# Designed miniproteins, single chains, continued (4): the designs that were tried, part 93

Each design is a single chain, and the fold is of that chain. pLDDT is the mean over its residues in the fold that is shown.

## One batch from the design tools (miniprotein)

Design m15424
Fold by ESMFold2-Fast:
Structure m15424 (fold): chain A 85 residues (1-85)
Amino acid sequence: SEYDELVRELLKQGEEAYQKGDFKKAYYLAGQAGVVLGQRYEKQGDYKKAALSYKGASDAYRKAGDFEKAKELEKKAKELEKKAK
């Protein structure tokens, strides 16, 4: 799927950034991949996996120094956890 292709590309770019010592860029790209995965799982109705993906993205954005985006994604994950029950 288009989501799977985008996730693979983002993770590849993130790995390359990490190997070059650009940790902020690596975490930012990992965060973007987590958001794309979360959107894919939401579209499929898998709210449990979507919540987990957004939590991972939140952690990655926090490590990248994007605290506002991390907070938004953490809130989104919590709302999806409520839907998964």
Scores: mean pLDDT 87

Design m15425
Fold by ESMFold2-Fast:
Structure m15425 (fold): chain A 65 residues (1-65)
Amino acid sequence: KVATEAALRIRAVGAQLEGYFLKVEEKDGKLFLTYDPSTEEARAELEAIRALAEEAGIELEVREV
């Protein structure tokens, strides 16, 4: 379904980044990202991921380390 597809896409993007995202989890159609806010590039990538999740109709929750 759309939620599963978007979760896989976001996970793949996170895995390809330079450690911006420490963990990507999916639970009941919600995605949880843990990232290090000290990286300026991570904030820009996070905005792109938020837009992707919103487009797919998925709730996205972000946690800082």
Scores: mean pLDDT 63

Design m15426
Fold by ESMFold2-Fast:
Structure m15426 (fold): chain A 113 residues (1-113)
Amino acid sequence: SEEQRKEADKLLEEAVKKIKEILDKFYNGEITAEQAREELLKIVDEFIEKLKNLGLSKDEQIEYLRRLAGEIATLTLEYLEKVTDPEKQAEIRRITRDVLAHIAEKIAELKKE
């Protein structure tokens, strides 16, 4: 429904905000690459659970997961543009690759259900 989509849009906005907060902490040296990876995977899993609890169809859940992946890719580019340390750039690429792979796996699982 339109109301479910409005709520899903709010959940997406909140997930993107949380992801940006974790990436900011990593960029500022407040958390390790492994801690950032674990927190980002947790945010993705919580987002999926919240979409299921809204009663969204599998196709709608896949749509929102693809949108989240797109937002993460955009944020990754923004952080890569401001990071000058090659090691830090490599860590950002690895973290975001792992998170995007996790989203792809969850989309594949939904398609089989």
Scores: mean pLDDT 89

Design m15427
Fold by ESMFold2-Fast:
Structure m15427 (fold): chain A 59 residues (1-59)
Amino acid sequence: EPTERAVRQIERALDALDRGDLETAMRLSSPEARERIRRGDLEGARRILEEQRARYRAW
């Protein structure tokens, strides 16, 4: 239940990042991923989000 909502939110953040919608990506991201986006490290932000998604899916 909570893990499913978390995965869905992460997937929306990843989609927004891929579309170049950085405002939406930051709003939906964890604090760690958001800080990477603010620094212009979009690849780092993507990796953090993908790792978080993998952890939730492994539960």
Scores: mean pLDDT 80

Design m15428
Fold by ESMFold2-Fast:
Structure m15428 (fold): chain A 82 residues (1-82)
Amino acid sequence: TEKLKEEVLKLIGEVIKLAEEKGEKEVKELADELARAVTENDLSPEQLEKIKELVEKAKEALEEGDFEKAKELLEEALKVAK
């Protein structure tokens, strides 16, 4: 649904802001790419729910300073967004 897509985009925006604040350019670039993919692609509700789960975990990883884990989770989300 459009509501779920908006929730996902809002979460991605939070990840972008956190990555920028922490100086993590690669995480920010992956999150920017994911936001574009979510915006441009006609994704199923199942894809959006999976992306939401992965982005929530990526945000937690960023907050904990686990930048490698955050990158891995965003890379998985990008694969789902195909």
Scores: mean pLDDT 86

Design m15429
Fold by ESMFold2-Fast:
Structure m15429 (fold): chain A 81 residues (1-81)
Amino acid sequence: SPLEEMKEVAREAAELVLREGSPALQQFAEELLKGLEEDKMSPEDLVRAMETMVRLAREVREKPELIRRLEEALRRLKELA
């Protein structure tokens, strides 16, 4: 289903941040993964979470390649919603 594909996109993005992101962004990614595990996130919640993660990545000055990959994940989520 589109929702299951959206959850997978969000999970992959959060796992990427846990590997390559700063400690502040990693905390957000851990909370996102917890929300996914609890199955409490709507499509709108997933899009908002990814928009927030992209915004935070820019604010904390993550590497441009990480920001680009998160922006691509956000694009995929918006296309599935």
Scores: mean pLDDT 86

Design m15430
Fold by ESMFold2-Fast:
Structure m15430 (fold): chain A 84 residues (1-84)
Amino acid sequence: GPREALERAKKVYEEAKKKYDELIKQMKDHPLTPEQQKLANAYKFYADALEAVIARAEAEGVTPGLARSAETVINAYKDALAAK
């Protein structure tokens, strides 16, 4: 249901944020490779997108439309990470 989609979005948001932070910490010691930079950009983009959906759901309530938006972002995130 919509609540389960929101909880899934929160979990994916925390994962993407953590992985982004880890790459940024590595950058302090050495420059990111092109592949690492693409991953950092992907993690940041999807984390920001999920943060927006979560914030709206918490302010306005979880609608079927917001749940669908969350699932769309999660699926796009998974597809982006699966691409070689």
Scores: mean pLDDT 84

Design m15431
Fold by ESMFold2-Fast:
Structure m15431 (fold): chain A 86 residues (1-86)
Amino acid sequence: MKIVITLENLSEEQKEKYIKYAKELAKRGYDVKVKVEGDTLTIEIGNASVELVIGEVLRAIGLELEGHEVKIEFSGDTVNIHIKFK
């Protein structure tokens, strides 16, 4: 499966945290691409396990419960997760 995570309106601390997370995923053998555009970060994972997909969906739901704007879309073998921080 493929996961595309788009993170918008990031603080400096959040941006550093997610970049670090993406690097850790790459170290664990995931096919990770990261794009940084101002306060927007896109993380693309080309070879995600079902467990990683479930984990990222649950993480996104947690952020929605904290009051952030979250959108999750399934398209074939791709999961698109969009998170806009408040």
Scores: mean pLDDT 86

Design m15432
Fold by ESMFold2-Fast:
Structure m15432 (fold): chain A 55 residues (1-55)
Amino acid sequence: SEAEKIRDEFVERAKQATPEERKKLFIEAANKLLELGYSHEEIALEMRRVADELA
């Protein structure tokens, strides 16, 4: 899915990014998901999963 592709791209970029860059990438990914029609609740759940993977 498009959302899955956005998530995977974010994870790859975040691994090479500083904490400041990660924050910006997080906002960019969230905005892209909003444009695709995902709810704030769905985005929050997906972003929490990504944060857990990066920890």
Scores: mean pLDDT 76

Design m15433
Fold by ESMFold2-Fast:
Order: C-alpha cells, then sequence, then structure tokens
Structure m15433 (fold): chain A 58 residues (1-58)
C-alpha cells in the first residue's frame, strides 16, 4: 500500500523513506496513481524506465 510504495520509491531513488511517504501521500491525495508518480519521476530524470515500470506496477 502507501508504505510499500514509499519503501519501493526510497529503494530506487535513494531518498529517505519519510520523504518518499510524503511524496506518495501528496500525489495520491491529489488523485494521482502509482503510475503518475513513476511518470513524474521518470520525466525529471530521478529514475530509469525499469524502475518506473516497477513503481507503476504497485
Amino acid sequence: DIDDLAKLLSKHTGIPEDLAKDIVDDALEAGGTPADIAKSLLENGVIDESQAKEIASV
């Protein structure tokens, strides 16, 4: 869930889990999906396509 998504985001980006949770919570509250989060990170060069696909599959 949010915790699993945040942990996966932290693992692939290197950001702290607490910051990852804040990003995930903010995006989901705005009506976003894991795929939207993955797309945003990929577009900003934070993650690669493989990492984006894994995050989007959560």
Scores: mean pLDDT 76

Design m15434
Fold by ESMFold2-Fast:
Structure m15434 (fold): chain A 74 residues (1-74)
Amino acid sequence: SEAEELAEQARARLEEAARALVEMARRLPPEVLAAITSDPELAALLLRMQGLSDEEALALAREALERQAEQVRA
């Protein structure tokens, strides 16, 4: 069904977004991360990811994105 296709696309987009956040955290120094975002929660999230393994950072990114999606639906 169209709803199932949209759900699959949403899951794929969430995974892509999570990987992009982890890559950003790995590539940029903390000073630059703080400078490029006006969102202090995002800055704190990216800084936390720098101290984590790739698996832990991906899990944290997925959790943060899921919480944002829930807030939009609420």
Scores: mean pLDDT 74

Design m15435
Fold by ESMFold2-Fast:
Structure m15435 (fold): chain A 65 residues (1-65)
Amino acid sequence: MQKAASAIAAIALQGIALGMKVEVKYEGDTIIVKVYDGSKEDIEELKKAAEEIAKSRGLKLVFEE
């Protein structure tokens, strides 16, 4: 099932909504989110959203600032 594609799109849209520069990758069963720009509060909000999205789809998450 293409659960990863849905997760990537949701996380990328959240980053865009927060005005952040982010890169979202998928490797194996892991979503990798790299943040290049953003306030600490926006980064924490994105991280929480990404964790919920990954958890709901049974995917692993790696979050990098």
Scores: mean pLDDT 78

Design m15436
Fold by ESMFold2-Fast:
Structure m15436 (fold): chain A 70 residues (1-70)
Amino acid sequence: SMEEVYEPLSEEEREVLREAARASKDPENSRLLELAAESELKGVALVALAVALAVSPDPVVRRALDAVAA
C-alpha cells in the first residue's frame, strides 16, 4: 500500500543497512546501502536494495533486502 512506501525504517533495519554498507566490497552498492539507511523510509530502502541486487548480485545486499522486507 501507499502507507508502506512511507513507513519509517526501524533502528534495527537502519543498523542492518549500515552494517551491510560496511561489509559490501562494491563501492556502488556500499553507497546505495548508505543512502537507503539515510532515507529512513522502508519503501525507498526496499526499492534501492532491489535495484542494487538486479544490477550486481551481492549476498550482502540480498541479506539486507531480506531483513528489511521482513
Scores: mean pLDDT 74

Design m15437
Fold by ESMFold2-Fast:
Structure m15437 (fold): chain A 55 residues (1-55)
Amino acid sequence: MLEEKLREAEEELERAKKELEELKADPNADPARIAGLELRVVGLEVDIELLKKKL
């Protein structure tokens, strides 16, 4: 179960980072949406670190 959650979190992190990169490349991007994705990336990184410590 922990290995499954780790994989899912890593996949979500990759998708969030890709979306963040695309938004940062758009000069008309909404700053609030960028901030929301940045928070999501940080949250996923923390979750991944905690899951790795339990494995």
Scores: mean pLDDT 81

Design m15438
Fold by ESMFold2-Fast:
Formats: sequence, structure tokens, C-alpha cells
Structure m15438 (fold): chain A 51 residues (1-51)
Amino acid sequence: SLEEERKKRLEEYQKKVKEINEKMADPSLTPEEARKLLDEYRRLQREIGRE
């Protein structure tokens, strides 16, 4: 079912957002790593926005 697949994708999205937030809270995070995490977050937001 497309609805079931969409629900699974949303759950995966929520998990990834949580992981990004946890990594962003890491005090040892470099500026380059932070930029990559922000780029990934923006990518996820665009993917959700297209659905």
C-alpha cells in the first residue's frame, strides 16, 4: 500500500531528524560536519515537501 509506504518513510524521516539534532548537539562537532548535517536536513525537508 502506498499509504503504508508513506507512513514508513515519515517514521524514517522523524528518526533521521532526531539523529541530526543529536549530532548537532555534539560539542566536538566541526563546522564542516555541521554544514553537512544542515545540508542533509534541508534535503530531507525538500523530500517531505514534495510528497
Scores: mean pLDDT 78

Design m15439
Fold by ESMFold2-Fast:
Structure m15439 (fold): chain A 82 residues (1-82)
Amino acid sequence: SLEEKIEELKKIKKELEEQIEEIEKEIEELEKKLPELTPEEQREAERRIAVLEAAKGILEAAISFVDEQIKRLEKKIEEEKK
């Protein structure tokens, strides 16, 4: 059913949001440690942060796509009430 598809998409959205929160936490922890690291370790940490920020961007785009699909399906359900 359309309702089941919406619930699946909402679950996917929640999982993506949880992944973003985990990424943001890792970035924050790395940024807090930067002043205590050697120059070599700082370069490695900065490279890791850049990769994590790129991954976050991809996940944010995926959430936007999922949100659009949810809205589309919810509108379809409302139209079926006619």
Scores: mean pLDDT 87

Design m15440
Fold by ESMFold2-Fast:
Parts: structure tokens; sequence; C-alpha cells
Structure m15440 (fold): chain A 57 residues (1-57)
């Protein structure tokens, strides 16, 4: 799958938003037209993240 690195710490404010720490690698599952991506962490948690918080690998 497509991989991306978190550029900053991401708080999981709701169950629909993925939480991560700066430097974590996430798998990108789907890209939405509004710049919101569906991602999965190494721990298997899935949720939404703003693409501006990620660097594609």
Amino acid sequence: GLLARALRDLGASTPSIVGAKKGDVLEILKEHEDGTWEARTADGHRGLVGSDNLELL
C-alpha cells in the first residue's frame, strides 16, 4: 500500500480520526478529494487524517 510519515503529533479527538506521533509511518488506504485521507497505523487502528499532516514515502 501507499505509505506516509506523520509530520507532527496527531491527536485522536474522535473515533473517526487516526492518532499518531511525529515520525510514525501510516498506510494510506483511500484519498478523498477534500484532502482527507483514510489511514491505518502499524497497530491496526484505522481512521481519517488530514493530508497536510503527512509526507508520502
Scores: mean pLDDT 77

Design m15441
Fold by ESMFold2-Fast:
Structure m15441 (fold): chain A 55 residues (1-55)
Amino acid sequence: DLEKELLELEIEEALYRMKASIAKLAGDEKKAEEYRKKAEELRKKAEEVRAKIEE
């Protein structure tokens, strides 16, 4: 189910974006950048799944 895969990817992206914000507030710029990169990977995967659904 592509819709379920998209939802799971969007939830994971949101979680990593939240972790990045928390790390930045804590002054851990290295962890913030790592979490941002992970969120970006998940966003790209979500875009691929979204493109398949929009067909």
Scores: mean pLDDT 83

Design m15442
Fold by ESMFold2-Fast:
Structure m15442 (fold): chain A 61 residues (1-61)
Amino acid sequence: SAAEREAEAERLGRNLRAALLALGVSPEQADRIAREVAELYREDPERAERLAKEVVLSVLF
């Protein structure tokens, strides 16, 4: 449902923001990235999940 997709998008955004902050990304940058990924999830969940993983990996290495 649309409500479930919205809830999942918000959850992905919150989790990604928290992870980026824990990895030392600035609050402003973490917020922007998380918001972009959450918006992408509303259109293409699979692509958003891949992008979230790629972002975290890029910060780690």
Scores: mean pLDDT 87

Design m15443
Fold by ESMFold2-Fast:
Structure m15443 (fold): chain A 62 residues (1-62)
Amino acid sequence: GKKYEAKVLGHDENKITIELDGEKVVLNRQEDGNFYGTFKGKKYKLVSLDLEKKTAVLEELS
């Protein structure tokens, strides 16, 4: 799907908070080990995370 770069605002083992389009979005770890969140009716999966630069790449799901 489409990929988007986002700013990382906070993180822990089970949760990553990002800023996407000026709004806070929370990604939660699922049983598959991947992080997922919802923003404006669309689902997103975390593809990559750079905690030093505080950036993340998300993939839009259907």
Scores: mean pLDDT 83

Design m15444
Fold by ESMFold2-Fast:
Structure m15444 (fold): chain A 60 residues (1-60)
Amino acid sequence: HMTRKQLILKLIALELRKIGLEFDLELLRKQGGSAADIAAIEQEIAAIDAEIAQLRQQLS
């Protein structure tokens, strides 16, 4: 069991990490990155979104 404070801090950390990955994805698309590299970052964002959803459910 995580405390409410730990859940909130982890949620903030995941949201910040997602912002960084979204920035990297935008740069990669603008610089002509490979479809594989783009897919890899999109997969990481999807994994973070799933974790955020789980944490939000625990905060409800």
Scores: mean pLDDT 86

Design m15445
Fold by ESMFold2-Fast:
Structure m15445 (fold): chain A 65 residues (1-65)
Amino acid sequence: LPEEAIKLIEEGKKAEKEGNNEKAAELYREAGRLSQQFVESLGHPQGARDTYDDLNRIADKVKKS
C-alpha cells in the first residue's frame, strides 16, 4: 500500500476510537481509492478492485455503526 493510504487507515482507526464513525468511514474510503490507484499502477486491476472493495466494505460497516 502507498504510504498515504496507510496514513489514512491509521487516521481512520483513530477516528473510530474517538467515536467519529463518519470521519473514519471517509478516511477508509479515501485509503481505498489511493490503494486501488497504486495496485492498478502495478498492472493488477483485479487486485486493485479487491483492495478498493475491502476498504469500502470496512467504511460502510463503520458508517452504519
Scores: mean pLDDT 74

Design m15446
Fold by ESMFold2-Fast:
Structure m15446 (fold): chain A 92 residues (1-92)
Amino acid sequence: GEVAIELARSIAELAKEEGGSVEVKVEGGTVTIKASGLSVKSLIAAVLKAIGADLEGVEVEIEIEGDTVTIKISGLSEEEANQAKEAAKLAS
């Protein structure tokens, strides 16, 4: 849960630093974070952060469309998913 919460927060912080936007959705044990308005460098940073979380056993799916990254984190409890959502919103 901790790695997933940290990933969510870090992605939201990247978008905030660049004046972008963040949308967070929770569906059961899945949290989806959509960060828009990212530079190519921030998109690469987001991908590397997600790969790092995956290597620590977090179930992560990544999609990139233009200046937007969508990160889907699965396999969480509903409590962990909501904690990740709150962390991302606080960081936005």
Scores: mean pLDDT 82

Design m15447
Fold by ESMFold2-Fast:
Formats: sequence, C-alpha cells, structure tokens
Structure m15447 (fold): chain A 114 residues (1-114)
Amino acid sequence: MSFREEAEKVLDEMREEIKKAKTPEEKLNAFVRGAGRLLEIAREHLPDELFDKVARIVGEMLRVAREAVKTGDTEGAIQRLKELMEKAREELKDHPEVVEVLERFGDILIEALK
C-alpha cells in the first residue's frame, strides 16, 4: 500500500478508539497509540529527512493535545493545532500527500478536544 493508504487506515482506527474512550486516560492512550502507528508507517515509507520533519510535527501536535486533555484547556490547544497544521503545509509544500495525512491527524485531535 502507499503511505497515504496505510496512514488513512491508521487514522481511521485512531478516530474509532478515541470515540470509544470513556475516560481522559483512555483518550490519551488512543492519541499515543495513533501517533505511534502513524510514525511507524511514516518511517517505512518516507526518506529519513522527510520522516524527521513528520515525526517532529506529529510529536508537537500530540504534546498539545495531551496537555489539553490533562488540563481541560481546549481553546488554546485547538488554535495551536491549527497553527501547527499551517506550518506543516508550508514546510512540506512539495509533499502534498504527507500534508494531507498530517492535516487529517490534526483534525482528529481537534475533534477529540471539542
């Protein structure tokens, strides 16, 4: 499968796990598992330099979302996630499929915080 196809499957599974989460801890665990699986797919398919950029962006998004769930401060986190997605679009403009995957990851995190 392509990077996009495998990433979309991982993100769909992550979204379902988040919907089934009954506690903040279960939601945090779903975020960590989803991000980890996404990075495994990225490592398999992407050149090292591109993987390093993706890993940094995913890590930053995950940190913001985890902090929001722990503190309950969602408004600032949603804005920060949108800013990280805009930065990803600029940094990875030559890799539109990778940008699409990162935007979907960010959207799943934003939806989980609403």
Scores: mean pLDDT 87

Design m15448
Fold by ESMFold2-Fast:
Structure m15448 (fold): chain A 59 residues (1-59)
Amino acid sequence: HAKEFREAYEAGDYEKAAEAAKKLAEQHPNAGPAWHELSVALEKTGDLEEAAKARALAS
C-alpha cells in the first residue's frame, strides 16, 4: 500500500517518506499502519512531537 513511502524511506529521503505517509494517513485515517509509517519518518526528520501524535493515532 505504501510503495512511495518505502521507496523514499529506503533511499534515505525521510521528508518525502513522511509526505507520502501523511497523504496515505489522510486518505485512510483509521489505517494504523499509515500513521505508524508517518511517525517513523517524522522521527527520522526530527519532528518528534508530530511523530508522537502520529504514533498515538496508529494505536
Scores: mean pLDDT 77

Design m15449
Fold by ESMFold2-Fast:
Structure m15449 (fold): chain A 80 residues (1-80)
Amino acid sequence: MMEELAERVREELSKIPGLPEIVIDSVRQAVLSAKSLEEALANVEAVLDNAVKEGVISEEIGREALEAVRRAIEETEREL
């Protein structure tokens, strides 16, 4: 259920100070467009890597956001 994962990801990312709403929304869209949990993670990695390269977020914030998404995916897998 990609909608459930997308909402959980948005909630977890909202807890990270310094992460812009535009990046959170881009990550949410990346999850919603994925056909599998592995594709969702790969899409999110690409979005966060690009945001770091463009200087929108720091490398540290990017890593924290990616770990938050990994936790959300693991929690979603345990519920299925």
Scores: mean pLDDT 81

Design m15450
Fold by ESMFold2-Fast:
Structure m15450 (fold): chain A 58 residues (1-58)
Amino acid sequence: KKKLKEELLKAIADILNAIGDIIEAERKGDEEALKKAEEKLKEAKEKLKELEKKFEEL
């Protein structure tokens, strides 16, 4: 019934987790972990953009 809101919350959570991973990797100086976290953030942002477009069509 409110699946779109649930998908949005999941996408937001994924973005926050990726940001946390980036901060942690930068603090440790882990270049590989940083690249992985940045890739996850990019994927989460793309998912959020798709969901935002669907939400605005309502």
Scores: mean pLDDT 79

Design m15451
Fold by ESMFold2-Fast:
Structure m15451 (fold): chain A 102 residues (1-102)
Amino acid sequence: SRLAAWEAAIEEQARLAVEEMLRLGVPEETARAIGEKFLELARLQLHGSEPWPRDPAATLLVGKMLWLANVAAGELEASEEERQRVVAEALAAYEAIEAKEA
């Protein structure tokens, strides 16, 4: 089904982004936690079960993770400096989300 195909695509994007974060030196536990948060947010959008968060950090995290997935897949070209900057931005967005949920 279309829903199953979109779910598989989201899971693959999460995997690629997490692998890129690990390659760039993000600790495994942190990369995994960010990947899980990305999946949670992406599934909310896919299923329409809850309104999209009005938190700018949630929007930033999703955007940065999608960018990392596209770079890891070879769909976008980026320097190591650009990749490191985007990882830092994703980490900051995740920390902002986590602080609000604590």
Scores: mean pLDDT 83

Design m15452
Fold by ESMFold2-Fast:
Structure m15452 (fold): chain A 64 residues (1-64)
Amino acid sequence: AEEYRAKAAELLRQDPTSAEGLYWAAKAHEAEGRLDQARQVYEYIARAHPDTPAGKEAAARLAA
């Protein structure tokens, strides 16, 4: 959980539009049991960045 938050913070600090950074933020929410927040971020990534690896991973997690 802490490692995911730290990774997300660094990526988003460098580029706040980073699909990868948002993906790590969603994983941090998921690891902390904040499933509603994680789902909202995954939905955003899947819609805003569908052609990125992060967008495809987010869509796959929503489908499971």
Scores: mean pLDDT 76

Design m15453
Fold by ESMFold2-Fast:
Structure m15453 (fold): chain A 76 residues (1-76)
Amino acid sequence: SAAEAAARAAAEAAGAEAEKRVKEAFEKSIEEGRKAVDDFTVRGAADTASQAALLEEGKKLEKLLKEKEEEKKKKE
């Protein structure tokens, strides 16, 4: 029925909006993490091992973002 189709469309729209928000939060979290690693490096950490670990984590997050962007371009 038309009412069932409308209800399904509304549910799909709500799901898409939720997915978009989760994706945006994830991307923002990665960007903020990368900036925190850069700031930590610039300030000069007392613990070299801790600094190296944070840099490694930041690079992994940045690589993930770049790979996702390249996949999007290839899909076009």
Scores: mean pLDDT 70

Design m15454
Fold by ESMFold2-Fast:
Structure m15454 (fold): chain A 112 residues (1-112)
Amino acid sequence: NPEEEARRQALLESLRRLGEGLKNIGIIENNEGLVRLGETLLELVEAAEAGDRERVIELLKEIRRLTKELNLPNNIVIQAEALAIAHGMEDVLDELNVSEVEKEAARAVARS
């Protein structure tokens, strides 16, 4: 489906830009946690494109941990989860015990 592929590519590019942006901000601010979060988001893009389900699970756990430690908006986690949904890995969110409300938000982002 060309529209689904276009949405998937837009979400990949959006998360790639977010990851690069956070990494660059982390470098400027000398904030190692922001650098790690940016790098982890970039690794998630690669893992999702590769269909590496187990790596996606690991990276989503790390993104959630880092966003909490850095006191950043949960919107970052929701966007990362949306990428997994867009790549047919919605079941990963069940393994991570993601709430139904958060899953609904991630589904909405994935289908935008």
Scores: mean pLDDT 89

Design m15455
Fold by ESMFold2-Fast:
Structure m15455 (fold): chain A 68 residues (1-68)
Amino acid sequence: SNGGAAAGRAAVGEARRLGEESGDEETAKKYIEEAEKVIEQTESGELSPEEGAKKAEEVGRRAAEALG
């Protein structure tokens, strides 16, 4: 039940780390907000835990592409 939220929190942490390393905190904030929305949607039941986990992974990947 916590898998999607856990993946979302990992994506938040990764985006924050990438923002700190790159100095692009504004871009990092956008991806952090997207990952936080995935956590909220998973906790509210809008997304299943599996759907939330997949979406969180996609957000993390896009953050790495934008900030790497």
Scores: mean pLDDT 81

Design m15456
Fold by ESMFold2-Fast:
Structure m15456 (fold): chain A 57 residues (1-57)
Amino acid sequence: GEELEKVKKQIEEMTGLKIPESIKSGKELAEFVKEKLGLSPEEAAKLGQEAAKKAGL
């Protein structure tokens, strides 16, 4: 939804990653970021929370 697109944009700004349009859920987004950055699940969750906060969610 719209919230997911806002979080994707914030993660792209925070990390420099280009997030594919094929990512359609928060779970897929978390898995993508974890794999690309080599983060633990906890670190990926913290990044997602910070991105959501910056997006006003």
Scores: mean pLDDT 78

Design m15457
Fold by ESMFold2-Fast:
Structure m15457 (fold): chain A 57 residues (1-57)
Amino acid sequence: ADAATARAAAKAAALAAGYSERVAEAAWGMNVQSLGPDASAEEAARGALRVADALAA
């Protein structure tokens, strides 16, 4: 339902953490499939940050 808002929050969080926009978007796409399409914006952002960290590590 709030996929666009959750995606924006996840992207903003990753950018604030120092990741590129491309990494943030990829992390969102991967993370949302694991959490499901109705995951909260906060859950999506936290999961996306974990995925972004893994991509950078």
Scores: mean pLDDT 71

Design m15458
Fold by ESMFold2-Fast:
Structure m15458 (fold): chain A 89 residues (1-89)
Amino acid sequence: KAEELIEEGKKLRKEGRYEEAAKKYEEAIKLAEEESPLRAEALANLALAYAKLGKAEKALEYATKALEIDPENILATLALMHAAALLAS
C-alpha cells in the first residue's frame, strides 16, 4: 500500500524521474495515517523530489510538514536545506 508506493517512488528517483517519483509519494501520503512515520517518510521524499525539480516553495512546504511529524528526520532536513539554497539563488 503506502510503503509500496514509497519504494516505487525511490526507484523512479534513482532513474532521475522526479516528476513520476513525486506522484508516487503524493499517493503514498493519501494512504498513510496522519502523523505516522510512514507519512513523514513520504512527505520527506516528496520534498526532496520537488527540490530536485527546482520547485523550492513546494519542497519547503512538504519538508516542513515532514519535520512537524518527525523533527529529527534527516531526509526532510536535507530537503529543507536544498529548498533554502534554491530560494537564495
Scores: mean pLDDT 84

Design m15459
Fold by ESMFold2-Fast:
Structure m15459 (fold): chain A 117 residues (1-117)
Amino acid sequence: EVVLTESGGGTVPAGGSLTLSGRVSGVDFAESAVGWQGEAPGRPPVNLATISADGRAVGYDPRVRGRATISVDRAAGTAYLHLSDLRPEDTATYRIVAIPADGGPAHYGPGVPLTVT
């Protein structure tokens, strides 16, 4: 059974920073690409950050480029998204995504809310 969980959300003032963390089990995390997806109220989900299984390819959506850093601890099965210079438009539900290298379906966490005031 694949299990993904997120933590580290909450309410943060504009201009603040925050680190989201996610744990992944039941999938080959060492061979998976990992990402973070944001879903603002009433808007479709957006892939905000992605890191390849070998860590050599990292991508960021223009909305968060320069303000976000994705990192992973492959041995622990943990991924992080650090967000800085937060703005009200960053208010969204954030989900960890695991993308298996074997071509299987992507796995999504339940989501953690972030509110920027």
Scores: mean pLDDT 81

Design m15460
Fold by ESMFold2-Fast:
Structure m15460 (fold): chain A 76 residues (1-76)
Amino acid sequence: KKIKVVFEDGSVREYDISTVTGQIAAVLDIIGYGIEKGKEPVLVAPDGKEYTNVFKALLEAKDGEVLNLVFKPFEP
């Protein structure tokens, strides 16, 4: 199955998460982007569900689903 991730800059990337290589690429891209921004990456599904665990988001995603990558401030 394939998913799309919309990054904060508006770029869209597609990953084949049925393969280990595709899963690793998605996780590294999303976490790496978060590290570069110095913020916690959160994936938002079309139904509004938020995932702080990137791998869980990929496993629960439906084929062809679009996830939005956003950054959340720390809760006090």
Scores: mean pLDDT 72

Design m15461
Fold by ESMFold2-Fast:
Structure m15461 (fold): chain A 61 residues (1-61)
Amino acid sequence: SMDQNIAMGEAGKTAYELLAAGDEEGARRAAEEIGKKAGLSEEEIQTVVRVARLAVEQRAA
C-alpha cells in the first residue's frame, strides 16, 4: 500500500542516518518501530536495514 511504501522510505532514511553515525542497534530498533507500526513484515524490515547498510558502505568507501 502507499502507507507501507512511505513507511519503508522513512525506516530506510532513519536506519541510514543511525548506521552512518555507527548506531547499529538504534538503526534496527528504529526500523522495527516504524515498520511494525505501518504493518511491514519482519522480512521487509530486515530488507530495509540491509539496503541502508549497503548505502552507508558505498558512501564510506
Scores: mean pLDDT 82

